Designed miniproteins, single chains, continued (4). Designs and how they scored, part 61

Each design is a single chain, and the fold is of that chain. pLDDT is the mean over its residues in the fold that is shown.

## One batch from the design tools (miniprotein)

Design m14091
Fold by ESMFold2-Fast:
Structure m14091 (fold): chain A 93 residues (1-93)
Amino acid sequence: SEEEKIKEEIDKLTEEFSRDLQRVVELYRATRDPAALRAAFDETIARIKKKGEEIINKSKDPELQEKVKEFLDSLITGAQRALDRLEARLAAA
């Protein structure tokens, strides 16, 4: 079904996002540059938003579009909160 195909694409996007966030943390470990960490994170968020929009636009169902949008917004918000906590710990060290 269309819903199953959209779910599969979102699951793959979620896995990609997790891998990209791991690479952002590894970049920080290599550089020890908080500005580089924030820039790489912001680029990752922009990329995921673009890919998410492309997936949403494949659906003709407004309810499914809204559910996917809410899921992605929650995922991005969670990642932002995790980064904010990391930056606070780095500033305190």
Scores: mean pLDDT 83

Design m14092
Fold by ESMFold2-Fast:
Structure m14092 (fold): chain A 51 residues (1-51)
Amino acid sequence: MVKGLAEKYGIKLSKEELEYYESSVHNPGDLRVLERKLKEAKKTGKKISEL
């Protein structure tokens, strides 16, 4: 799920980041927050950890 969402926005997550977000996303609201961060990372060129 998280990996597919990151790939949709062209964001490369490390294996550790992927595990972290997969363990922290518990509901659709958490997934929407992650998607917003991924969109902003793509737009700004910043790492998701900087957002």
Scores: mean pLDDT 74

Design m14093
Fold by ESMFold2-Fast:
Parts: C-alpha cells; structure tokens; sequence
Structure m14093 (fold): chain A 86 residues (1-86)
C-alpha cells in the first residue's frame, strides 16, 4: 500500500545518503530498516503517529552514526509514510 511504498522509498534514499556520507554498511542498513519500519507501521496499524515515531527513531540512529543527510531522508520517509496512512 502507499504507506509501505513511501517507507521503502525513504529507506532506499536514507541508505544511499548514509553510505555517501561514509557511514558503514551496517549503520546504513540499520537506518534503512528503521525507515522501512515507518512504512510497516503506516500499512499495518494505519497510525500516522506510529509511522512518525519510527521515522524519528531512524533519524536518531543516523545522527548518532554521523549522517545528517541519512537522518533527513529517514525523517522524510517517516513523514511520507505517515501522510499515506492519513
């Protein structure tokens, strides 16, 4: 559904940005998994609040790993998944 599609798109963009900023493959994968979680929350629960929370978690993970662009893409993915759930 649309929430899952937005979460998946956000995860791909967050992974790419994180790797381009020098984050390890493991860190970039963790950020992408967190972002896909927002899509799963949107698709499964229909809750914009849960999708945003998952996106914020992925953003915090990316920031702690040193990727501001990865964090931004994770947050954008979570917001897009949340909007698709509305």
Amino acid sequence: GPGMEEGAKGAREAFKASVEEGMSATGATATAIGTIGAGVSAAYTGSPEEARRDGEGAEESALSSGSEKGAKKAREGGEAAAKAAE
Scores: mean pLDDT 80

Design m14094
Fold by ESMFold2-Fast:
Structure m14094 (fold): chain A 73 residues (1-73)
Amino acid sequence: MTVLDLTEEERKLLEERLELSAKVRELIAAGKLTPEQLALLEEAEKKLEELLKENKRLEALKVLVETLREVLA
């Protein structure tokens, strides 16, 4: 088992990300993902790459979780 040095905030965001990602994956598998939802995911991916390059992992997780919430709204 890989032990991650996570803060409580990072742990909560990671858990939420996994749950929301599963729901988005189901939408993709069902062919229910809209072009607008795809655009939100693509914009988030660009921002995520920038934040991760700057070692802003917590900010990257927040962006991803917020985008997944918007996609599922």
Scores: mean pLDDT 76

Design m14095
Fold by ESMFold2-Fast:
Structure m14095 (fold): chain A 93 residues (1-93)
Amino acid sequence: STIDQIKSAYLSLPQALRDRLIFSDRNSDEYQSLVQEASERINAPVSVVEVLVDYEQELPIQELKAAVFQSDTPLQELEQQLEKELQTALAES
């Protein structure tokens, strides 16, 4: 699917770039520059990159919840949210 291709493209970006996106202040010029670079590299709108950055930031939190409660529900809900937000971002592009 288009969503799976975009997700795979983002996760194939250098870890250093993704780490900088995750830990940068969202209101900074650095964050905006990094998002534009990622957008160009994966050939997807800036809005799509921002959704994927939010997903990657939330993933460790939801993985910890899944481990603590011994349930896949937090991870399933995160994946469903990602798919919905990516569909919305792509429709607005």
Scores: mean pLDDT 86

Design m14096
Fold by ESMFold2-Fast:
Structure m14096 (fold): chain A 107 residues (1-107)
Amino acid sequence: MVEVFEELKKELLEYIDYLYEYYSPYLTPEEQAGVKEFVEEVKKLLDEAIEKLKAGEPIEEVIKELKEKLDELVEKMLKKYGDNPLVVTFVNNVKNAIEGKLNLLLL
């Protein structure tokens, strides 16, 4: 289970990096910094989830907490940068990719 989550993290980070490279040339320096901070916070959430799984926490609880914290990060980004459709699209694509992968683990 930990190995499955580590592979999921790897795939998600590769996809997020692809999205960042695609959208970042169209963003202001402030928006690029904000998006980069969002990516680093997402990486921390995924690392925290892996550590909780290693500690023997139930996967359903780990996924629930990860989704709740991800929603908080998304809301923070949309409140600050929600007037830029490219930032909105980037943040929603990251959220949807993570939630989609997590939902497959609950099947």
Scores: mean pLDDT 85

Design m14097
Fold by ESMFold2-Fast:
Structure m14097 (fold): chain A 98 residues (1-98)
Amino acid sequence: MDTAANRAALEANLAAARAAGDEALAAALEEVLPYADWSAAALVAMIEALRRGLSREEALELGRKVEEIEERYERGEITVEEAEEIMKKLLEEIEKKR
């Protein structure tokens, strides 16, 4: 998706989260809105990190790492299964830092 499509999706999800009373999701969506030019995978990873209580700085670092993995996958340097395994390990390391 392009930046405009990502921003529209984030805004729509923010409105839905607010309507549902999901304050944690709404706060996470607000924090990632400025990064709508990143991949959807990076945005999702940042939202999940923020929902799990990670700082904005930690979520941003996670997003950058996801963007790097996405670029490596697009270049054919890694397979989809390798990308998924790297992502899984990255999320597990973040869980362990609690």
Scores: mean pLDDT 77

Design m14098
Fold by ESMFold2-Fast:
Structure m14098 (fold): chain A 57 residues (1-57)
Amino acid sequence: SRRTLLRVAGHELGLSEATIRRLVETHSAEEAARRLAELGGVSVDSALSLVRAIREA
């Protein structure tokens, strides 16, 4: 579910679920991935896969 993915993403990236949800909902997939990568210290490719998974749920 989207809620489970947001919780897991928050734990892995050290970000709040609300922050991840806002970024995914208010930006393109590529822009959301770039911002999550910067904030979470992960690769853009990893962040993009996560953004897509959240949007598909």
Scores: mean pLDDT 82

Design m14099
Fold by ESMFold2-Fast:
Structure m14099 (fold): chain A 117 residues (1-117)
Amino acid sequence: MEVTLEKVEVKTEGDAEVVKVESRRYPDGSLQVTVEVKAKKNGSKVTVTVTARAPPGYTISLAGSASVKNSKNFSYSVSATTDADGRGTLTIEVTVNLSGKKEAYVTVSATAAARPA
């Protein structure tokens, strides 16, 4: 089983605090991936949290990438494998330099896969 969330996009403007959450489930509801992007007011900090959930007795793998355009055009790739409690969470924190109070673009993609243990 595999579920992909592609191109969860968040635009941050000036001093505004922005939170965006998107989720996708496998068609039978057995596997879910959730992406949360949080940008703090007056902060140069963006937090990306990717969570995968599956039923007990499954091994979960979680892979994701985050790209922040208003920094050094860098991206993060993250992966985690969690055991049979059916939950995985991986958090990355990206510091975004918002010098000049211009917009920052954050793009996140995440894929969760589950197999019987």
Scores: mean pLDDT 65

Design m14100
Fold by ESMFold2-Fast:
Structure m14100 (fold): chain A 71 residues (1-71)
Amino acid sequence: DVVEEAKKTIEQSKKEVKEAMEKLKKSKTVKEITEAIGRILRAIGDIIDAGLKLKKAGVSDEEVKELMTVK
């Protein structure tokens, strides 16, 4: 279902952001830095898209906010 798929996407993308940020901290070359930033931006985009799908499916703004927050 759309809600469970979107929740799964958010959790996977939050993990991707954390991993890519950790990789960014250890990056030494412009290529490595660019690749890490690209991964972060794509993952954030996926979180936004999934959050909007949850909103359209009737999930509350508060719950969507909690799900989308990277900690």
Scores: mean pLDDT 84

Design m14101
Fold by ESMFold2-Fast:
Structure m14101 (fold): chain A 95 residues (1-95)
Amino acid sequence: MEELEEEIWKRIEELRDKLYKALGEVFSPEVAERFKERVDRGLEKAKEISLENALVYFYLLTKQLEADVPELKDLFTEIRKEVEELMREYYEAKK
């Protein structure tokens, strides 16, 4: 379980980095940095509660951002699909 939780966190970080790269391509550096700070703050706060809360937070964040940044809709859909798979792996390991 511990190794799987670490692997899930690495996957969340990889998805976060993909999002940050895409935001940096669409927005100015200042705007992209504000999004990164908000995402990092929210994700860390959710993580303090549980890994499950962090996954749910990241999923909901991409839904909210999709309305604000429709140009990245395909990326948000990809991230949500990956998060759903990570959630399934987490719940199966919890048994």
Scores: mean pLDDT 79

Design m14102
Fold by ESMFold2-Fast:
Structure m14102 (fold): chain A 92 residues (1-92)
Amino acid sequence: RRVELQSLTNKAVNLAMEKLKPGESTEVVLVTLDRDGRLVVKVVKISLDEDNVYTLQLTGTITTDEQLKEAISKVDKEIQELVEEALKIGRE
């Protein structure tokens, strides 16, 4: 479960990074587990600067279904599908 979530998160982050141009940023949701195996959803901002350096910043924690729906709606459809699959695995 944890390894599977990490794999899906890595795919989503890599897809987001591939779509970025210098000076751009995007947000991705991180679906993970806490120490006790409970589902945690966080927001990561990925930025690409003018020197082609990536920066990843943890920007928030999603605590409501409404926040989750809004965060997912802002990302690319391919990334949305990966996040939804990760949520399904994380809820098992």
Scores: mean pLDDT 76

Design m14103
Fold by ESMFold2-Fast:
Structure m14103 (fold): chain A 98 residues (1-98)
Amino acid sequence: EEALRDIATLLERAAELLEQAAKESDPVNREVLLGIAQLIVSVALIHAPKVLKPEDAERVIPLLQEVLDAINEGAKDPSKLPEAAETARRAAEEVRKL
């Protein structure tokens, strides 16, 4: 439960960074915000199978991968950053319900 709560908190922080990146007009500042969000989600993805029960990891890993894919799409097309933030927020809510 503590590990699930920690992962949900990391996803909420990633969502906040993606919301900031979506509003950022400076491409360099936006890339820094995206890099931090990507790092947070990547660390959660690496750590999840080590700290979660197998049944929880099976549900959480696809959510983390979906968020990482959304961040990568937002990096190519900044107009997709609001959708990436929504994806991260929904993933956090789903993890909190486990």
Scores: mean pLDDT 88

Design m14104
Fold by ESMFold2-Fast:
Structure m14104 (fold): chain A 79 residues (1-79)
Amino acid sequence: SKLDEALATIESQIAAILRLARERRYSRAQVDANLAALRAVAESLLATLDPADAEEFAARFEGLFAALQAELDALVAAA
């Protein structure tokens, strides 16, 4: 489904961001830039979904985004 494809795209991008953040020393500016870019991708995907799928995608995305932000914040604080 379009919902499953949109979620797979976001999950793949989150995995790539986390992998690079763990392998490299990210600055706060780099973390903020990656989070902003991820949100922009999510907004573009959200616009392609029907209202029911859009609501489910938005809810799932906010959970995934919050978890990613917390982990990236912890990595920056530890550096």
Scores: mean pLDDT 87

Design m14105
Fold by ESMFold2-Fast:
Structure m14105 (fold): chain A 81 residues (1-81)
Amino acid sequence: MVIDRTEEIKKRYPKEKYDLMVEVAKELFDSEEEIKRAINAIYLLDEGKSLSQISEETGLSEDKIMELNVAYLKKAKEKGL
């Protein structure tokens, strides 16, 4: 089961940052459930959670979480965020 953190993220982050997270998730995943899982992983990384904690919550491997982080930081830099 995927935890829906959409409301939490939207309350704490500006729309541009949330839209960036969605864009990055869609580049690495195809299904709606996997995209939601990836968005949660990016959010938890930004909140300072450990790779093991994020892996346990999202079901993503630590390697996949690191791949998401690299993609997120690269795209954020390209957009001036």
Scores: mean pLDDT 81

Design m14106
Fold by ESMFold2-Fast:
Structure m14106 (fold): chain A 92 residues (1-92)
Amino acid sequence: EKEKIIKEAEKAAEDFIKKGFTPENEIKFLDAIEKLIKAGEVEKALELIEKVYSSLKTKEEKIRFLTLVGDLFESNGYNEEAEKYYKKAKEL
């Protein structure tokens, strides 16, 4: 199950990078990252978030992505990590 969650998240990240910022890719990726966080795979979640973030082209996409990731960490009790993403979005 853990290996399956990791593989699904890696595929969601690949799809996001290849197809760009669509509502479908956004929802799928955020759902996969939340599953990783809940499974205790926080380092893998951070790796995939950075990989997707580095593929983003526009300031608007970057701000939106960082805010959504921050919200996800905050909703799962990772307040310090959420603050880092919110700060990064504000600095853009």
Scores: mean pLDDT 84

Design m14107
Fold by ESMFold2-Fast:
Structure m14107 (fold): chain A 82 residues (1-82)
Amino acid sequence: AEELIERLRELAREALELGDFETALLLYGAAQTVEAIAKGEPTGPRSAVELVEEALRRAEADPRLAPLVPELKETIRQLKAL
């Protein structure tokens, strides 16, 4: 779980560098959701998978975010394996 939380936060930072604050917020939200579940804390209505899948849809639609696409696909695979 910790490695995946760190990966999601790193991807959020990369999204900020590429100029998309909304994708960064989705990825940060996914990281917080994974951490909250691990700690037994309240979460929002959307799963971490749903948040990253929305980030992937944004990255596939925006050429600026193209470098994130393979990393987001791998992150979704890892989340679904939990």
Scores: mean pLDDT 82

Design m14108
Fold by ESMFold2-Fast:
Structure m14108 (fold): chain A 79 residues (1-79)
Amino acid sequence: SAEAEAILAEAERLEREGLRLYLQRRYGDAATKFEEAARLYLENAEALDALFKEQGRTRTAREIAERLLAQARELRALA
């Protein structure tokens, strides 16, 4: 759906912003962006999982969120 595509685009934007902040050594800010992205994946998991099936992706919204939260925890340890 257009709504699921918009949510995915916003989650991916937050992931890119987190990566940019990480490259600037702003680890706490980067962690916050990855946590925000993970929240979008978790809050919209059913809609995103349906979109991922249509796109032939094997990974679930929950799996992506768990990875982002793990990255955020590591970055907070560096901050």
Scores: mean pLDDT 90

Design m14109
Fold by ESMFold2-Fast:
Structure m14109 (fold): chain A 73 residues (1-73)
Amino acid sequence: SEEVEKAFKEASEALERAYPVATTEEAREALREGGKKFKQGLEYKAQGDDEKAIEAFKEAKRLAEEAIRLGKE
């Protein structure tokens, strides 16, 4: 699914952007939760559950963006 690949790519890019700036404890926790959701997305993708994979990748992206926000504090 192109939607799964897009969600995967957007989550991956957001996590990569978050990693170097997640320097506070709160930002690191958000990044850890984002990584867990990203892993869940990969597991759903491997099972062919595109809908759950997309949801997990979107949550991973949201958490990565939160880590970036918290890392600026």
Scores: mean pLDDT 87

Design m14110
Fold by ESMFold2-Fast:
Structure m14110 (fold): chain A 63 residues (1-63)
Amino acid sequence: SEEALEKVKQILDDYNKEKQKLISEVKRAIEDGKDFYEKAEEMVKKFNELSEKRQKEIDEILK
């Protein structure tokens, strides 16, 4: 339905906003010379959680 498509679009827009925030955090960690490996592990975990949340929300709407 059109309503479902509009909800999916909103979820994708929210996902893109959160993704940009995470990218900014990676850039800052690199610039600050922090322990990149520890920060990278945290970032990967957050990306996986964000991707999983997005997929579940889309799947629920498309049912």
Scores: mean pLDDT 77

Design m14111
Fold by ESMFold2-Fast:
Structure m14111 (fold): chain A 87 residues (1-87)
Amino acid sequence: MVERLRRTRELAREAAEVARTGTPEETRKKLYEVAQAAREVGGAMYWSYQGLMNSALALDAGNDIRDVAVALAETVAELADRLAKNL
């Protein structure tokens, strides 16, 4: 479990950076990676998984929400870090 949380934290940090510096398409791909990692953590990160998937779908539909994606990815990284410290 701790390893899955740490991996989700690192992927979320990477996604925030890609959302700041990359393209909408690169951001979409990274949000999918973080979403899958959050799904593998399970119940504690289920709502993170849903939020990440919804943001990826918005980008895929042509809505440039990279600013929202940065905030969401940072929130997911913080949640994963806090959960890892409390195990």
Scores: mean pLDDT 84

Design m14112
Fold by ESMFold2-Fast:
Structure m14112 (fold): chain A 78 residues (1-78)
Amino acid sequence: MTITQTQTLTLTEEKLETLRRDMAALQQELAALGWTDAEVTVTVEGELKPGDKVVVTVTVTLEDGKIVKVEVTVKLAE
């Protein structure tokens, strides 16, 4: 089972910095919750600059009701 959510937002320099920090923190939080079998992957497609409109897609893969994979993709909105 796979759950996908998408959000479009305008990036600022502060939001780019925060996003990168939050992704590292997310991996630690999942490990602290005992989800050591959960893979967290963050992919930034292309060069992102302040003022860019980006699409953030979060895909969560579940097997037998457990989270086994979390993928976050950030790319330029078309």
Scores: mean pLDDT 70

Design m14113
Fold by ESMFold2-Fast:
Structure m14113 (fold): chain A 97 residues (1-97)
Amino acid sequence: DKLKKEIKKLELEKEILEALIDMYRGILLSELVNEYLKKNDFEKAEEVREWFRTADAEELIEKFRELGEFKLAELIEKHEEEIKKIEKEIEELKKKL
């Protein structure tokens, strides 16, 4: 039926945006972990890795801005806003089921 198809489409679009945020998370993680690995600071490298594994989107945005990665911070912020919009649309459609 039409409503269930629209909900599934929005859920898939949301998953794609979440995967893109995780990709940006991986880029920053790679850069920071490599910095500590070059210093042979394996304990700090693992600490940074764990932080990035658990950090939410707002924490990632702030960290990218601190590192001067303003373009990546803006991309994460825009994807997060789109995810929130999609979530609201899904909830409104579910109320009509």
Scores: mean pLDDT 83

Design m14114
Fold by ESMFold2-Fast:
Structure m14114 (fold): chain A 115 residues (1-115)
Amino acid sequence: MSKEELLKRIEELLEEIDKDDIPPVVKAFVREVLEEIRKRVDELDLSKSIEELKEEIKRLKEEIRKHGSVETVAAAELDSIPYEIAIDYLENRDEGLLKAALVLYKERLQSYKDL
């Protein structure tokens, strides 16, 4: 998917989410992740499949839990909340934005592995 197409879909979903009958905190987290995608669209490597990204995220979570300090694990779990909520919202709504959210989530988890 093109960067222009992603940016257009972000604008459309930001309008759609305002009309959805979901809790305000869920709307806030989804907006936060969509805004991060918008800011970083030029940096995102969208070459991997959704399935590969989900497997890599699962492995990173397991590695952080096995090797991370209590503080690192707690911080990683807390920072996961906006991404997991956004991913759940984007499931069956937009494949390209789902992929972008997974890439951002993977990069965030990778930063904790390096601590």
Scores: mean pLDDT 84

Design m14115
Fold by ESMFold2-Fast:
Structure m14115 (fold): chain A 81 residues (1-81)
Amino acid sequence: MRVIEKLNEMSVPEIVALALNFIADIEDEEARRIADKMSVRSLAVVYIGKREGLSDDEIIRAVEEVEGPEAARLVEELLQL
C-alpha cells in the first residue's frame, strides 16, 4: 500500500508534522476530540490517505495494518462524522 510505503520513508519529525497538520485542519469539535485519542502514526496515515485521494475504507485498512484494529475503530468513528 502506497500510504504505508510513504510512511516508512518518513522520519519521526516528518510524521509528527503531518499529524499536527491534520489536527490543525479539523474545524469540528467532535472530530478534534476523536483525533486527540489517536496515535501520531494513525493521524499521519489519515492525512496521507486523504491527500492521495484514498477512500475511507482504504484509509481504515491502512491504519489497521500500521496501528491495529483499535486504532482503525477510532479512524472509522472520525470518518463517519
Scores: mean pLDDT 81

Design m14116
Fold by ESMFold2-Fast:
Structure m14116 (fold): chain A 68 residues (1-68)
Amino acid sequence: SLEDWAQEKIDEAVRAVREGDIEKANQILTDMARRLRDAGAPLSWIGEVVEEAIKRMDEVQAELEKLK
């Protein structure tokens, strides 16, 4: 499903952040949003998915910052 695919892409972006590759994480989110839009997903739902991804990425970045 699109929902399962979006969650997989969020997990990939979060993993990229953990690996220190912020550019890759942003590319994954951009590609995900584009493909969801091309598939006809509602803009409101795409916004929720992107917001969830950003929140999870921010949480990982905050965790890594605490380890300094």
Scores: mean pLDDT 85

Design m14117
Fold by ESMFold2-Fast:
Structure m14117 (fold): chain A 68 residues (1-68)
Amino acid sequence: SEEDRAQEAMARLVVRAAENMGAQASVERVDGKMVVTITTPTKIQQDNAEMLGKAAEKMGGIEVKVVS
């Protein structure tokens, strides 16, 4: 559906943004929701990833998890 395409597009955008900041990201669909997990080795990258995740969840109907 168009909604599913929008969620996939948002997830891909978040993955690209995470990679651009030197983080690793993975995407999974859990209980009908797109979930992006961002793995960051540094505190600064973790804070940036948390901010990115909150914005993406608010706008795109996806879930973002940040792991260090």
Scores: mean pLDDT 80

Design m14118
Fold by ESMFold2-Fast:
Formats: C-alpha cells, sequence, structure tokens
Structure m14118 (fold): chain A 73 residues (1-73)
C-alpha cells in the first residue's frame, strides 16, 4: 500500500479516536491529537499532514461541542 493510502487510513483512525476522547474531555482529546500530529510529523511529512488534518477536524468538533455546553450553562 502507498504511503498516501496509509496516511489516509491513519487520518480516519485518528479522527475516530480523537472524537471518542473529546466526548470524555474536549481539551484532553484535542491535545492528544495535537501531540499525535507532532509525533507523526517527526516521522514523515505525509503522515504529519494526515495527523494535522485529523487534528483540525477533531478540534472543530470539540469547539462545536464546547459552544453547545456553554449555551446550556
Amino acid sequence: MSEVSQAAELRGQLIEEGLALVEEDAEKGVEWLREKAEELAKQSEIFGGAGYGAYLEVKEYAERKKKEEELKK
């Protein structure tokens, strides 16, 4: 399998894991994925890009969840 295909699969997996962590603790989930993205960037630019893409999606989800919680008070 090509690195691009592996990176796409990894990105999807990181999003699923990140979203699960965000459901428990939004800040912890986002920070975990940020650390994962940084580790992947040290290994490969392609894998770093996949990690960063996953981080952006999970961060957006966490921000939406936070806004919903703030509205409920």
Scores: mean pLDDT 78

Design m14119
Fold by ESMFold2-Fast:
Structure m14119 (fold): chain A 85 residues (1-85)
Amino acid sequence: SLSDVAPVIASTLVEYPPDKVSDEEFIKKIEEELSKVFPELSEEERRRIAEAALELSKRHPLEELRYWTLNPEDLAKALGKLLAK
């Protein structure tokens, strides 16, 4: 579930913050970390999650991204809203 992947995304945001890395590098790092923790996710699913995380990082200030690194449950809710169509 998104609640299970959110801590991995939060950790990646801490190590590879979007103000210090390229969009491509950020997506790659999230895909790599998700593939290690959730090998059952398809490459397409990992890419969609990584793209949603990148979009979320662009819509919110760095202070809010830091809040999500400490509160991954709220990050999961925000990601869910972006992935729902």
Scores: mean pLDDT 78

Design m14120
Fold by ESMFold2-Fast:
Structure m14120 (fold): chain A 80 residues (1-80)
Amino acid sequence: AEELKEKAVELALRAAELARRAEPLVEKVRAGTATPEEVAELKRLLEELAALQQELKALLDQLDEEAQEETVKRIEEALA
């Protein structure tokens, strides 16, 4: 119910934050300017992002179709 929707929004916000932190590191890797430490940090961020996305999907799968749509709208609003 409401608790699952709130948790889904929290996971989505955390995933978005990790994605924002990963973005400059991805660009450095693509440019060949990343340090070994930056490559290691990117790997950790991507692993955490994947885990959060998998948990978010599992939560959404527990919601009915209407609740999933409402949750997606809340996520979009929170990310705006």
Scores: mean pLDDT 83

Design m14121
Fold by ESMFold2-Fast:
Structure m14121 (fold): chain A 87 residues (1-87)
Amino acid sequence: EVEKLISELNNIRNYARNNTLSQSEANSLNDRQSSIIDRIVSLDSDYGRRLLDIARDVYRRALDNAFLYVAKQSAEDVAELEKKLAE
């Protein structure tokens, strides 16, 4: 269910923000995040569009507040969601 996938996504993101990650850990979490986003978009494209809007808002706010790391991550989310929704 989409709600469970969103909860798992938020848990991964919170873990990444609160912990110092090795490169292999970061890569593993990124792959898992991409898989979850793909599943959300495939189950509910309307929800995928809402995730894209949220990612765009997070990116804009991160830039406004000079949170470069958050801005980079949300820009990657935007690019992935745009690609999957175009398929």
Scores: mean pLDDT 72

Design m14122
Fold by ESMFold2-Fast:
Structure m14122 (fold): chain A 85 residues (1-85)
Amino acid sequence: SLREKADALLEEVKRITAEKGEAVGRQKLMQALQELVGLLRKAGVPQDEVHKFAREANKAILDSSLTAEEAAEKVRELVYDLLDK
């Protein structure tokens, strides 16, 4: 269910990026990251692991060499890696 929630949030980011462009998509991805951090905390993921996830996700989102869609996929990979522990 947590993977399904992450997938839904990140698919919404991709949809918004396609409809409204890169800048709006990246803003939506930042909002999705804050919601994902909240979901991970509620799921009982240790605080240090959530902080590491947030730092790496922020690096991807702020990376101007990545599109908003590519950054969203990097965030998805980071969520999956965290949940596979």
Scores: mean pLDDT 85

Design m14123
Fold by ESMFold2-Fast:
Structure m14123 (fold): chain A 93 residues (1-93)
Amino acid sequence: EVMDFVREQIRLINYRKEGKFDEVEKIRQKRIDEGNKTMEEYLKKAEEALKNGDIETAKRYLANYYDVKAGIALLNGDKETAEEYRKKAEELR
């Protein structure tokens, strides 16, 4: 997990050094697209847990949903929105 993040960051730094900004943007957009799909899955799982009366599982999936939203906000350079969503995730744990 941490190693994959570190590898991606090193790759992005190297692409920027090489002037391959289109490749940097492709990686950023792929991360946003993947995050949006993961976010939709977590929200759906939270809803199903609520239908089954499993409040603790619903809270965990909703917290994960907000964590993904925070990550997408950071990819868009919006640190304030990212911090707001992280705070919402913590309130659910």
Scores: mean pLDDT 81

Design m14124
Fold by ESMFold2-Fast:
Structure m14124 (fold): chain A 74 residues (1-74)
Amino acid sequence: MVESPISINVSLAEAVIERGREAVLQALRAMLAQGHRPVAVDSPLSLNTYDEEETRRAAELGREAVAEAVAAAA
């Protein structure tokens, strides 16, 4: 089963650390409660940016939040 992942940009990385993480977790909880599951071979998170290194850093933050939400709900 495939689900659309949460996208986070490098410009949002700081917001994710401060408050975006809670927003991401809230959204994932809502999706799981509705029977949706964020799933991906590497990570249920997808990013788009011009810099690959910036993408990796932002993905690390988002992936941590997503993994925590999925683990807590599972």
Scores: mean pLDDT 49

